# Designs tried in a protein design run: designed miniproteins, single chains, continued (2). Part 69

Each design is a single chain, and the fold is of that chain. pLDDT is the mean over its residues in the fold that is shown.

## One batch from the design tools (miniprotein)

Design m6528
Fold by ESMFold2-Fast:
Structure m6528 (fold): chain A 70 residues (1-70)
Amino acid sequence: SIEEKLKEAKTELENLEKRGHELDARVRQLIADGAPKEERREAVFELAEVTLRYIHTLMEIKGLEKELEK
């Protein structure tokens, strides 16, 4: 059902938010420690990927919520 899909998408959003916070903390730590540019770049890339997935999931939730209003 749409309700089940919405529940699953909201759970995925929470998981992505948690992962995003972990990766953001990792990026900040690498910068603070003066880690090599390549290592910092890889961490930033992972954060960017999780951020894009978060945005996609948020848009999916908005689409499902709109469908429930009909």
Scores: mean pLDDT 85

Design m6529
Fold by ESMFold2-Fast:
Structure m6529 (fold): chain A 65 residues (1-65)
Amino acid sequence: SPLEKQLEKLELLRDFLSVASETEVEILLSQGKNEEAEEVKKEHEKRLEELDKEIEELKKKIKEE
């Protein structure tokens, strides 16, 4: 279904963003920017949480089909 294809795309995006955010935090830590790394990590965690909510809502819509 179109919703299943959208779900696959969102899950792929979520995985990509997770890896990208982890890499950014690691780069900041390697530069000794510990406080900046912690702030960036919290911001990325919040963005991933919102995306996870969107994925969960879409999964519910698919189950209601």
Scores: mean pLDDT 83

Design m6530
Fold by ESMFold2-Fast:
Structure m6530 (fold): chain A 80 residues (1-80)
Amino acid sequence: VKPASDEVAKEIARKMLENKEEVLKEIDEAIEYLEKEKPTSEDPELYEKAKELLEKLKEAIEKGDEEKIAEELRKLASLA
């Protein structure tokens, strides 16, 4: 367990909920970018995983679930 990383993820989650409309738009744009680039990627599975995590992040934001947002953010960070 990394308490500092968990705290940062929760703080980001709170800020995302404060700017919900803007963040959801950015996530939609990121998903579209990944779909466009996936066919030309040397690792299309990595792009698919990133898209899946972004879609889960979007759902968590729409539900206002701070804990779920933090969890998906940590998974995205570990993918990069």
Scores: mean pLDDT 75

Design m6531
Fold by ESMFold2-Fast:
Structure m6531 (fold): chain A 57 residues (1-57)
Amino acid sequence: SAMDEELEALIERVRAGEISAEEGEREAVRLVLKYDQPIPADLERRLREAMREREAR
């Protein structure tokens, strides 16, 4: 879906260090509001994984 595509792009931007993890969370909330869809069950996990990957480097 369009939301999933934007979400995946957002998570990759966080992992790549193009934006902060905090900014990524704010943008993810904006996506949820934009598409009026329930929060994907794996959203928090994927954001946490991206943040952890960034921290562990």
Scores: mean pLDDT 74

Design m6532
Fold by ESMFold2-Fast:
Structure m6532 (fold): chain A 72 residues (1-72)
Amino acid sequence: MERAERLVDGTLLGRAAAHGRRLSDLSEEELRALKKEIAERLAEAFKRIYEETGDEEYLKLAEEFRELAEKY
């Protein structure tokens, strides 16, 4: 979970900065929705990598991001 949470938080910060928005400009509801979207996209991306490579580490990452998305 910790790795997944760190990647989502890093991606969120990067997206906010790229759009000229500060995290303080986002509501709690907007932050939760955005984190959920990021977690779901990363889960699908890692699942696809696992299907192409057969590397179980990517399957574990996909599961971690799925669990994280369900918590939002």
Scores: mean pLDDT 72

Design m6533
Fold by ESMFold2-Fast:
Structure m6533 (fold): chain A 86 residues (1-86)
Amino acid sequence: AVAAALAELEAIIRDGAERLMRAQAGTPGELQSLEEAEALARDIGEGRESGLAFPLSAEGKAVAEEIRRRTAAALARIEAALAALY
């Protein structure tokens, strides 16, 4: 259960990275690679945004909010799975 929930969290970061690349395309905050986008998605999910050189576009802000919401939900499932082991 915990391993599956952790895999879901990783999938959320990957999906968020691809969506951030699309949202920031053609903006001053355009991401240069999937690796850069994954790092940004991970920082957003962890509540860290200190790596942002440029502000997110309106679409990018919406994607960031969804990443925060989805990661919070996944973390709640991990906590529930850990509690179920006791």
Scores: mean pLDDT 74

Design m6534
Fold by ESMFold2-Fast:
Structure m6534 (fold): chain A 74 residues (1-74)
Amino acid sequence: SKLEEIRRYFAEKYRELKAYADSKLSPQEAERFINRAAKKLYEVMEKNKDKSVEQIRAELDKVFEELKAEIDAR
């Protein structure tokens, strides 16, 4: 189903982001970052829930790239 495809994709990308944050930031900074990131990603999912799987993936990819760039700017 669409929901299962999006959940799997989200889970994979979220795991990658968390691992990246854990590798680049202190434990406290990583925790704060991931909590903020989770809220932002949830809002993006809600805003785009009626779009196609491909469109939702594209929106998530954009946000994940922006979040990784924030880590790199530290």
Scores: mean pLDDT 83

Design m6535
Fold by ESMFold2-Fast:
Formats: sequence, C-alpha cells, structure tokens
Structure m6535 (fold): chain A 71 residues (1-71)
Amino acid sequence: SAAEEEALKKAEEYKEKGKEYLKQEKYEEAMEEYNKALEILSKLPRSKKKLELELEISSLHLAAAVNLVYK
C-alpha cells in the first residue's frame, strides 16, 4: 500500500541520518535516528523488505552502541 511504502521510505531516511551521524562519531545521535526507524518499521505488517531493513538498522544500532561504550 502507499502508506506502507511511505513508512518504509521514512525508515530509510532515518537510517541514512543515523549513518551520517556514525561518520561524525556522534553515536548517541545515530542510535536515536535508528530507534526512530525501528519504531516506524515495528508498526508495519510482516514483509521481506521490512525484515531486511530491520536487520540492517539493528546491526548499525549495535555498531553505534559498541563505539559509544568503547569511546
């Protein structure tokens, strides 16, 4: 549906913002953006695109968290 496509697009936008913060070593801000993306995705029905994006964002979130702890 158009609403699902818009939500996936919005989650992708938050993912890209998070990646930009990771490049700047702004790990807390990166995690915040990833949390926003995951919240949007959590409300969507199950799909391969949703699962792939959730896995990617979760991996990026973990990378940010690890760097935050060992900074």
Scores: mean pLDDT 88

Design m6536
Fold by ESMFold2-Fast:
Structure m6536 (fold): chain A 70 residues (1-70)
Amino acid sequence: ASITIEEYLKRKIEEYLKQGLSPEEAVKKAREDLIKETRESLKLAGASPLVIDMVLRLIEVQAEKLLKEL
């Protein structure tokens, strides 16, 4: 769900910002972390390539929105 993706990204971004990363670097790393975890989870669940692509696209859109809000 969009809310769950947003909450995950916000939490990870805050963690990376506390480590001294720039907003752009924090968003990039949070996005990469979530994409990796989501791809592996969906593969294990037997999701189709189309479903995986759609979910990963939602993550990228949400990360872009959060970067613009920083």
Scores: mean pLDDT 81

Design m6537
Fold by ESMFold2-Fast:
Structure m6537 (fold): chain A 70 residues (1-70)
Amino acid sequence: SREEEIAILEKGLAAIEKYKDLTVAKAVLHDALSVVKDPEVQKILEEALKETDIEKQLELLKKALEVLKK
């Protein structure tokens, strides 16, 4: 459901912000991609997965969350 997709992204965002670790970020993004059905959000998450800058990953994850909250 959309609510489950929002919850996984919010949990992921909190984890990346807390740990600021690329391995954690990649694990979170892969987990989110397994749950998220929205093709626009999936594309944003795939772009985030290719990033090596944690701050850029966070910005993309926030953008994905905004798309889901519409």
Scores: mean pLDDT 81

Design m6539
Fold by ESMFold2-Fast:
Structure m6539 (fold): chain A 76 residues (1-76)
Amino acid sequence: MEEARKLKKEGIELLLKAGTSSDLSGEEKQELIKEGIKKLEESKRLAEKLGDDETVKEVEKILEEYNKLLEERAKN
């Protein structure tokens, strides 16, 4: 359970850094986004195996919000 929550936190931090840092190149931002999503997916997988429904729901919400933000930014 703790490991899944740690991966969730790390994934969020990477996505936040990619979205808010003005000092990173586009390539560096894309790398951070990919790593962040990977950590969130790993967190969800581990949380599901451990029965940590809270972490599963939290990660799903984050991924949903992130996908909505990307869709809005692409069309607006």
Scores: mean pLDDT 76

Design m6540
Fold by ESMFold2-Fast:
Structure m6540 (fold): chain A 79 residues (1-79)
Amino acid sequence: MAKERAEKLRAFTLEDLERLFEELDTDGDGKVSTKELAEALKKKGFPEEEIKAFLKEADKDGDGYVSWEEFTKVWARRV
């Protein structure tokens, strides 16, 4: 199961992430809440454990928000 979920995360392209982030960032401030992002990823079928690990690394300042720059840096390291 973990291997299949890791493959699912890898199959999610940077372009798919960009579209998702843009959809969640309705105010155009370049930030989305970790809660909003987690719900969106769950909706796409990602396992909760992978989402938590990913967002914990992406939330650099621990403030409960993720910038596009922080998110893409973590993404590039994992896939």
Scores: mean pLDDT 68

Design m6541
Fold by ESMFold2-Fast:
Structure m6541 (fold): chain A 99 residues (1-99)
Amino acid sequence: GKELLLRLIGLSLRILGLLLDLKRLAPPELQPLVDELEKLVQELILAALRGDVEKAEKLHEEIKALLAELRARAPPELQPLLDELEKEIDELLKLTKEL
């Protein structure tokens, strides 16, 4: 319904905001991984808006692998931001399955 779509849009905007913060705070050596994450997340949002659950699930798995790589390399100060980003992305996939 319209309520789920508005929630999906609001969540997408929050995720994009967290990515902007990550891109601003990440050291130069992590920027290529952050850019790849941004691309995958944008594709996930588009798949979610289209109701393409199969593509969204595939992209979610790729994003989870990339987030694990970022966590392994990121300083401790970035870990809470990565945790919040993963939580919001997990919720986006859950909402996509309910559309």
Scores: mean pLDDT 89

Design m6542
Fold by ESMFold2-Fast:
Order: C-alpha cells, then sequence, then structure tokens
Structure m6542 (fold): chain A 65 residues (1-65)
C-alpha cells in the first residue's frame, strides 16, 4: 500500500511538471488525483494511476479543477 502510494505520488509529481496534475493525496485507502484541466493527456495519466491503484486494492478518485 505505501509503496503503491509512493509510486502514484511520483507519477503525479512528474505529470505536475507538465502542468497536468495539480496534486495527489491519500485519504485512508483512497487516492485522490486533482487534474488542472480535463484534457486527453490528463485522462491518460489518470487512467494509468487508476490501473496501478486497482492492482494494489486501492480506490482512486479523480477530480477536475
Amino acid sequence: IREVADKLLAVGMLAEGRGIVEKVTLKGDTIVVYLKEDTPEAREVAKRMAEEAAKAGLKLEVEVL
């Protein structure tokens, strides 16, 4: 769980450098990804993060700012 959260945070931080992801937070067993805008690139990042979270049995919620 912690290792998966660390990987998802790393992906979020890399995407933030491109202006796609505003932030990533962990609330209990739920990972919340905040996207700056609803773009195809942002959707691809969110999809990859959701796949990684699902493999670890974590919930992932996506919010668009």
Scores: mean pLDDT 72

Design m6543
Fold by ESMFold2-Fast:
Structure m6543 (fold): chain A 72 residues (1-72)
Amino acid sequence: SEDEAALRAALEAVRAQLTPEEAAALEEEEARLTDPAELAELELRRLEELMRRAGLSEETIRRALELLRKAS
């Protein structure tokens, strides 16, 4: 849905807050994984961490991750 696409875009913007060290670690992990499902799960875990750092509630984070998994 359009709402889910907007939510995904907002969460991608949160991912952009990664420090250089965190970004490098994520890229290394992504390069190591060859399974698309494992790559998708890694991305969701990192978005969850960034959402927590941004101060979102656990309930909001869980709901957002459910929508992202459903949209994938």
Scores: mean pLDDT 67

Design m6544
Fold by ESMFold2-Fast:
Structure m6544 (fold): chain A 91 residues (1-91)
Amino acid sequence: LEEALRRLRELVLEAIRLAQSIELSSRTVSLLVAAGLLVVAAENALNEEEARNELRALAEVARELARLARKEGREELARLAEEAARLAEEA
């Protein structure tokens, strides 16, 4: 779990850095912010069950982020979001 959270934090930070150099819709930015907050919530969870619940929410948000990013022609952001969803599901 701790290793998955570390990798998820790195992916979300990479996605945020990428987002600073490209134009995104406000909805896509909101989903990226939500993904970041869910990683922080999972890292600060009181137990593994709480962390896994936050990671399930992260997987859903990340899949929607990937869908919208792809619709906006942002393939690299979509790939980062899909990888985040996969890691959240595997944790």
Scores: mean pLDDT 83

Design m6545
Fold by ESMFold2-Fast:
Formats: sequence, C-alpha cells, structure tokens
Structure m6545 (fold): chain A 92 residues (1-92)
Amino acid sequence: ARAEAERLVEEGLELGEKGDLDGALELFRRALELDPENVLAWAGLGEVLGLQGRYAEAAEYYRKAAEAAEAQGRLELAERLRELAEKAEALA
C-alpha cells in the first residue's frame, strides 16, 4: 500500500508540473486512501488548491500535512508546512 501511495504521489506531482491540477488532486486523494499519513500527498493537495486560488482549502490540507509530519517526528518539515498554512489562510 505505501509503495503504491508513493507512486501515486509521484504521478500527481508530474501532473501538477504539467498544469493538470484536477488530475493531480485526484492522484493525491487516491494516495491518501492507501496511506492517510502521507505528508507529500497532503502537502500536494495544499499546493494545487493554492494554485487554483482555493486558499481556505489549501490551508486545511497544509495543516493536515503538518500534523502527519509531526506524528512522524519530522518537526522542521511540520513547522514549514504550518507556515504554508498560515500564508494560505492570509490569502483566503
């Protein structure tokens, strides 16, 4: 499950880079169905929603990413993700 979730995150990042934001969102959501603690999938949802101007939703997903990172002991990453959430919230 985790390896498949990581593959879906990689594909989602590729679609995001190509500007297929809706495709990227679908792949990140599918990754989270397989691995709900996947930090990159939560962060990817936040990034894509921010690019779509959906800042309140972006902030919520960056907070979820920060919670997952903190649960994994990745404290510096959690702090950066909380900063991204605050920036998105300020734009909402």
Scores: mean pLDDT 87

Design m6546
Fold by ESMFold2-Fast:
Structure m6546 (fold): chain A 81 residues (1-81)
Amino acid sequence: GSMLKTLDKISELVKKALEALDNGDYETAIKYMEEAAKLAPTERSRELLQKAIDAAKEGNVEEAKRLLHQALLTEMLYVAM
């Protein structure tokens, strides 16, 4: 898909992951993060999403949320290019 469609889908998946983390559904959150990582167009975004997955697996929900937010900010910077 186009860059805009990819970013929209990543944003939706990250939002669903954040909602799952807020509900304590870490397994569901990890699945959404893995889908987002497969779609991530940049190495930086993929790295941040992979770190978020790792944090969620360790039960570090605060770190996972922070990394997800950073991944979205990285995609926003890519749109500015």
Scores: mean pLDDT 79

Design m6547
Fold by ESMFold2-Fast:
Structure m6547 (fold): chain A 88 residues (1-88)
Amino acid sequence: MAAELAEAFRKQAEHNRLAARLARELGLDEAAEALEAAARAFEEAARLAEEGRVEEAVELAERAAREVEERAGEALRELGRRIAERAA
């Protein structure tokens, strides 16, 4: 359980870092900053999960997800739209 949770959080951190890089390429600097902050929080959550501090890990991950939605939700929706346009 804890090891699987840690792996899931590390994958989420990797996805957020990739999204942040693309956001920067598209000039969405605030979204990139929010995604980079979330990536760091998910890495910390993975570490907490590996230490058996599962409740703290989940709380940190949930706060990171809420922070991204609050700070970058609109920009992330715009990023998704621009990714689809760029792929076409």
Scores: mean pLDDT 80

Design m6548
Fold by ESMFold2-Fast:
Order: sequence, then structure tokens, then C-alpha cells
Structure m6548 (fold): chain A 70 residues (1-70)
Amino acid sequence: SLLEEAKKLLEETIKKVEEEKLSRDEIINLVDELNEKLGELAKSMSSEERKKLAELWKETLEKIREIEEK
């Protein structure tokens, strides 16, 4: 499912930010690229799937922000 693909991309991105000690610019570029990919997937999603994706995206941004602040 598209939602499961999106979830995998989100989880892989969090893992990369945690493991690779990326610079702020690298994190910004990674988040922007992810947002573009998720936006394309969302065009083919149902309203319910898009709501779930929005929740997952918010959670992902909060986790990345916490990592960046450490």
C-alpha cells in the first residue's frame, strides 16, 4: 500500500538522521526531498490515508527536531 511505502520512507529517514550525524543543511535537504516524495504518494491516497500520513509526518518532524536539538 502507498501508506506502508510512506511509513517505510519516514522510518528510514529517522534512522539515517540518528545514525549518520548529518549537518543541519543535510537534514534540511533530506526533509525537503522526503516531503516531495510523500506529496507525490499522497496524490494517489484516499482521504483517510492522507490523514494518517499527516499524523506520521508530524511525528517524524518532531523526532528529527529532537535529534537536531541534542
Scores: mean pLDDT 82

Design m6549
Fold by ESMFold2-Fast:
Structure m6549 (fold): chain A 77 residues (1-77)
Amino acid sequence: SMKELILRAIGLILRAIGLLIDSEREGGIPEVEELAKKAIELAKKALKTEDPKKMEELLKKAEKLLEEAEKILAERR
């Protein structure tokens, strides 16, 4: 449903903010920050999209960027 897609977008934005905070605590990891910021922009674009299929595609792209950012952060720990 559209409501579920909206909640997913919000969840991805919160997840990205968490990664930005974690990056800051590690002294700043530029690659993590760039991926997290790009994911926020994709999720914001999804929230402005009235097409559920386009929204889902944007959210999948945001999710993959966050997975990559999480992997980079984990490899530095």
Scores: mean pLDDT 87

Design m6550
Fold by ESMFold2-Fast:
Structure m6550 (fold): chain A 65 residues (1-65)
Amino acid sequence: MLEQEELEALARMAGAVLGIKVEVEHENGKTKITFEVESEEDKELAERIGKSLSKTYGAETEVKK
């Protein structure tokens, strides 16, 4: 629904606020967001955020530990 630039900005802002590494890729009109986490607590939080972004914006989300 939002522009790809806005989605990328939101994902990067979430990563910065939470201290989580975020990578964003744009391919064939689809946005993929990858969260790189160091702990189970951060993984659970990143998965919750990723699910929200996927549901709202149609982005693909992945969490790596």
Scores: mean pLDDT 75

Design m6551
Fold by ESMFold2-Fast:
Parts: structure tokens; sequence; C-alpha cells
Structure m6551 (fold): chain A 55 residues (1-55)
């Protein structure tokens, strides 16, 4: 699982993308690409953070 520091960094990236006009679907696609080296569980956490930020 991601550390609190890693989760905060992911949240910051998601906020920046959202402020730039990216949709939730676009943010999810970008996170799938950027975090492709993470485990399946960690990827799920990253996507969940993106959904929380995009709401």
Amino acid sequence: MLSEEEKEKVREVARTLRESGFSLEQIVALFEKEYSSLSEEEKKEVIEIAREVAE
C-alpha cells in the first residue's frame, strides 16, 4: 500500500490535473500510464485518490 507521503503526492498531481481542466476519465487514464509500474493494489489506491479529488 502507498505511504501517506506517496498518497499526498498523488493527491497533489490529481488536483493539478483537475485544475487544468482534465476530466476524471482523463486523470484515470494518465494515472494508469504514469503508475503502470505499481502493484495492482497500489494502482487501485491511486485511482481511488483521483476519484476522490475529481469527485
Scores: mean pLDDT 78

Design m6552
Fold by ESMFold2-Fast:
Structure m6552 (fold): chain A 65 residues (1-65)
Amino acid sequence: SEEELDEIAEILDKAAVLYVLGRKEEAIKLLQEELGLSEEEAKEILDKIVSGEMTAREVAEKLLK
C-alpha cells in the first residue's frame, strides 16, 4: 500500500542520514531490525541511496512485491 511504501521510505531515509554521518553500525542495525534485511543487503541498499543510484522510494517499491 502507499502507507507501507511511505513508512519503508522514511526508514530508509533515516538510515541513509545515519550512514552519511558515519553512524554506519546504527544505520545497518536499523534496516536489519525494521525491514528484516541482512547486513550485506543493508550495506548494498545504503550505498545505492547515498550514491544517488536509487532513491529511498525506489528501494521501498522493490521491497514491496
Scores: mean pLDDT 85

Design m6553
Fold by ESMFold2-Fast:
Structure m6553 (fold): chain A 65 residues (1-65)
Amino acid sequence: SEEEIEEILKELERLKEVLSDESVRLLGEAQIEQLRAKLKQQGVSEEEIQKLVEELRKRVEELLE
């Protein structure tokens, strides 16, 4: 959900102050994989999962700009 995405981004934003950009990206990808697995188990469509995953990846990169 959008709320779960916002929670992930808020945590990564906090961590970027103490971690390298590469570490933040690695953690972001780990969170994306966990979210993808969760949504797939819940029966969310692949199209919707891909949309959410791409949005989260985009927002992680914007966070590091």
Scores: mean pLDDT 80

Design m6554
Fold by ESMFold2-Fast:
Structure m6554 (fold): chain A 100 residues (1-100)
Amino acid sequence: MEIEELIKKAEEHLKKAAELREQYLKEPSEELYREAARHLAEAAEYVIEYLKLVGAPEELIEVIEKLKKGYELLAEGRYEEGKALIEEAHAKAVEIGAKQ
C-alpha cells in the first residue's frame, strides 16, 4: 500500500474517533465510546502497516499492536482488559522515548 494512502486512512479514522469523543462528552453513551474505540483500532492498523514499510524498530511496532488490541477490547465492551493493555503500551512508549 502507498505510504500516503496509509497516512490518509489513519488520519480519517483518528478524525472520526475525535468527533465521536466530542459527541460522547456532550451526551455520554456506551455505543459512542465503543465506536470511537473501533476507529482508534482501525487507525492503529494503518499505523502498524506504515511502520513496517519504513522499517521502524520492532519494539515500536509491538507498542502500536498492543494499543490496537486494547482499543479492540474496548470496542467489544471489555473495558478493564482494554484499558490495561493501553496503559501497558503507553508505559512502554514512554520508556522507548526516554532512551532517545
Scores: mean pLDDT 84

Design m6555
Fold by ESMFold2-Fast:
Structure m6555 (fold): chain A 61 residues (1-61)
Amino acid sequence: MTFEEDEKILRRVAERAGVPQEKIDALLAAARSTDELSAIAFAVKEHPDASVEEILARARA
């Protein structure tokens, strides 16, 4: 998958889960790779109320 494709998936997951765009923008800015972005999208889907720091910790575990 491309970074753009993973970004679109993350934004769709966030919209469906009611996650604020500010939080998604912070996560996108912190993502270092396409693999990490996919893991971030999964973490957001599983834990939509988690902080940016907590989602990044889960995605990087």
Scores: mean pLDDT 77

Design m6556
Fold by ESMFold2-Fast:
Structure m6556 (fold): chain A 89 residues (1-89)
Amino acid sequence: MSKEELIREARAAEEAARRVLEEAKRLAEEAESREDIRRANLLLVAGMILAMAAVNLYTEAGEEEEAERVRREARERAREVEKLIEEAE
């Protein structure tokens, strides 16, 4: 892949990760059942996999600052979701 293609794919993965982690947070906040918590946990895992894909793509593109930013932001979002899940259990 060209550098431009790697960055485009990285941005797509980053946006997907953001949306999935936002949905995980919403499900955790609105949880009324153990099934809601299970779904929030599955989305948390999926969001982190997408974030890792974005980090790897930015790294391959030589965009180390962007890779570190995505890693940090994903870690922060994951902690928020994990805290909400723990509070709902």
Scores: mean pLDDT 87

Design m6557
Fold by ESMFold2-Fast:
Structure m6557 (fold): chain A 75 residues (1-75)
Amino acid sequence: MEAQRYLAKGNELIAQGQEAYKQGKLEEAAEYYREAIAYYSLALVLDPNNEEARANLEKAEENLRKVIEEIVAKK
């Protein structure tokens, strides 16, 4: 199913973003989180009732917000 495929891809990108974040690669982490948000959004376009995609989208947005705040704080 296409929605499940997009959800799975988003989950992979979140894992890669978290790994980049642990390595201090904030810009790379932000890029992975943005890509994950795009895939979760596509999953919700295809399946608007997908609670897992919605919850994961919210978490990805929180992770992106935190990383952007850290990048800005270094300026």
Scores: mean pLDDT 85

Design m6558
Fold by ESMFold2-Fast:
Structure m6558 (fold): chain A 79 residues (1-79)
Amino acid sequence: VAEYAKKAIEAIKAGDNEKAVEYILEAAIKAIESGDEKIIKLVGKFAEAASKAITGSEEEKEKAIKEMEKLRKELEKLE
């Protein structure tokens, strides 16, 4: 899950929004398959931040990317 979150952040930074969405969907599928409510909740928050990073203003994008990095680190702690 955390690996796909990392790839999604890298794709957004590269301007590849299609790849970012693909990685977010893979993270969401794996989170649901895990059955872990905490992982599911974190991936949901990550997807919301990613939406803001893709569609938001320049300031909103910077803030959203920072939130995505924070959520990725939380997912890594859960392994």
Scores: mean pLDDT 80

Design m6559
Fold by ESMFold2-Fast:
Structure m6559 (fold): chain A 70 residues (1-70)
Amino acid sequence: MTEEEGKRSKEFNIRWGDQIKEAALKQGNTELAREAEKVIEEVKKTDPSDRKAIIANSLRIGRLERELQA
């Protein structure tokens, strides 16, 4: 993964996580909102060239989205 591709993936994950956090807060699910915030902070700290970490972050956000829809 190029650093540029990694940066775009990080930006996408931050935006996706933020959307989940906002929706969770609107539903009164403070636990899910807090978990989303933690994932967003981990995404911000992730090296753009670390493909495995970027994929892991995407999977975690996807799981939070499923919990939001349940």
Scores: mean pLDDT 83

Design m6560
Fold by ESMFold2-Fast:
Structure m6560 (fold): chain A 88 residues (1-88)
Amino acid sequence: SEVDKLVERAKELMEKGDYEGAIDAVFEALKLDPKNPKAWEVLNELILKYSDDKEFLERVIKRLEELAKQYPDNEALKELIETLKSKL
């Protein structure tokens, strides 16, 4: 599926250290399927790898807030936003 292709692209970009590209690809996947387990797995791996980078956290928070506007009933998005903001 298109979502699976975006998830694989996000993984490849993450392995190359291109976290900006990986963020873009994973959030494109989440816009299509906000509960996709593989997309969430990649997002969590990115957060674990780059959580010490404030610029990374600010970019991810912004993308999560944009996604939460599209899917306001998704509690996992809100919980993750609050968790990441606590690290800033």
Scores: mean pLDDT 87

Design m6561
Fold by ESMFold2-Fast:
Structure m6561 (fold): chain A 76 residues (1-76)
Amino acid sequence: EAEEYNKKAVEYFGKALEAIKAGDSEAAKKYAELGLEYGKKAVELLREKGELSEEEAEAAIKHLEERKKALIEAAA
C-alpha cells in the first residue's frame, strides 16, 4: 500500500509538470496538491512499518512540501 501511494505521488507530480508545460496553472496546482497528499500517505505508512525513522519521515515530508511549492511557483 505504501508503494501504491508512492506511485500515485510520482504520477500526480508528473501530471503537474505536464500541466505547467501546457500553461494550465489550475491543473498544475491540483496535481501538485495530490502528489503531496499521496506522498505523505506513503511516508506515514513506511514510518508505521518501521522502514523510516520519525526523523527520516519528517525530512521526506518536508522535501515533498518543497516540491509542491516549487511546482506551484513554476506554474505561476
Scores: mean pLDDT 83

Design m6562
Fold by ESMFold2-Fast:
Structure m6562 (fold): chain A 91 residues (1-91)
Amino acid sequence: MKPLIEEIRVEEIGPGRFRVTVKVAPGHAKLVAERLKKLLESIPGVSNIEVKIEGDTVTIDFDVAPENREAVLAALEAFAKEHGGTFEVRS
C-alpha cells in the first residue's frame, strides 16, 4: 500500500499539553486530521483538542491526564505504523 503518513512527531509543549505534528501524503491532510481527532477523542483523559492544517502538515494540540499518557503514545504509534509512517517522541 502507498503510505498515507510519512511521520508522526509528538512533543510535550507544556505540563500535560502535547503537540502532534504529522507529515502526510499530498492531498490527505484533512482525512488524516479527522481520523486522528476521532482517535484522540476516543481516549479517556484527552481534552481541548485543537487541529491546524498547513499544506501537507497536520498539527494537533491537546491536553492529556498523566495516567493516560502511555495509552495516547501507544495509540499514536499504532496509527503511524498502520498508515505506513514513522513515530517519534521528543522530550
Scores: mean pLDDT 84

Design m6563
Fold by ESMFold2-Fast:
Structure m6563 (fold): chain A 62 residues (1-62)
Amino acid sequence: MVELRFPVARKTLARLPQDKEIVVTGPSEKMAEENAKLVAELLLELGHSQEHAERVKGKVEL
């Protein structure tokens, strides 16, 4: 299992926990990177900042 962690922005939706990490896992490094891309897309759809999506994407692209 590979685990990727991303901090949550303080200015997120009221329901999102403050100072929490978004953790993305997969059975392999490549699969965890694929899952991180999906998380970046979901963050954009849920109204999170583009900075959060870019941070997740940056981890995928090294």
Scores: mean pLDDT 56

Design m6564
Fold by ESMFold2-Fast:
Structure m6564 (fold): chain A 70 residues (1-70)
Amino acid sequence: MEARLEELVERAAEALAAAGVPYAEARRLAREALELQLAYLASTDPAARREAEERARRLALETEARLAAA
């Protein structure tokens, strides 16, 4: 599981880096996004799912801000 997650993180980080995000930040953003997606899919608790959705939205806004600043 984790090895596949790291591969997906690297691919997503490469795409963000190609768009101008520094690689270290790109990797962090990609990892957080994928971990939030997995947490959302694994949870049956409505409150936990809502929190994951809110965190994903904030992460998306942070990613957009970094792309705009690049």
Scores: mean pLDDT 76

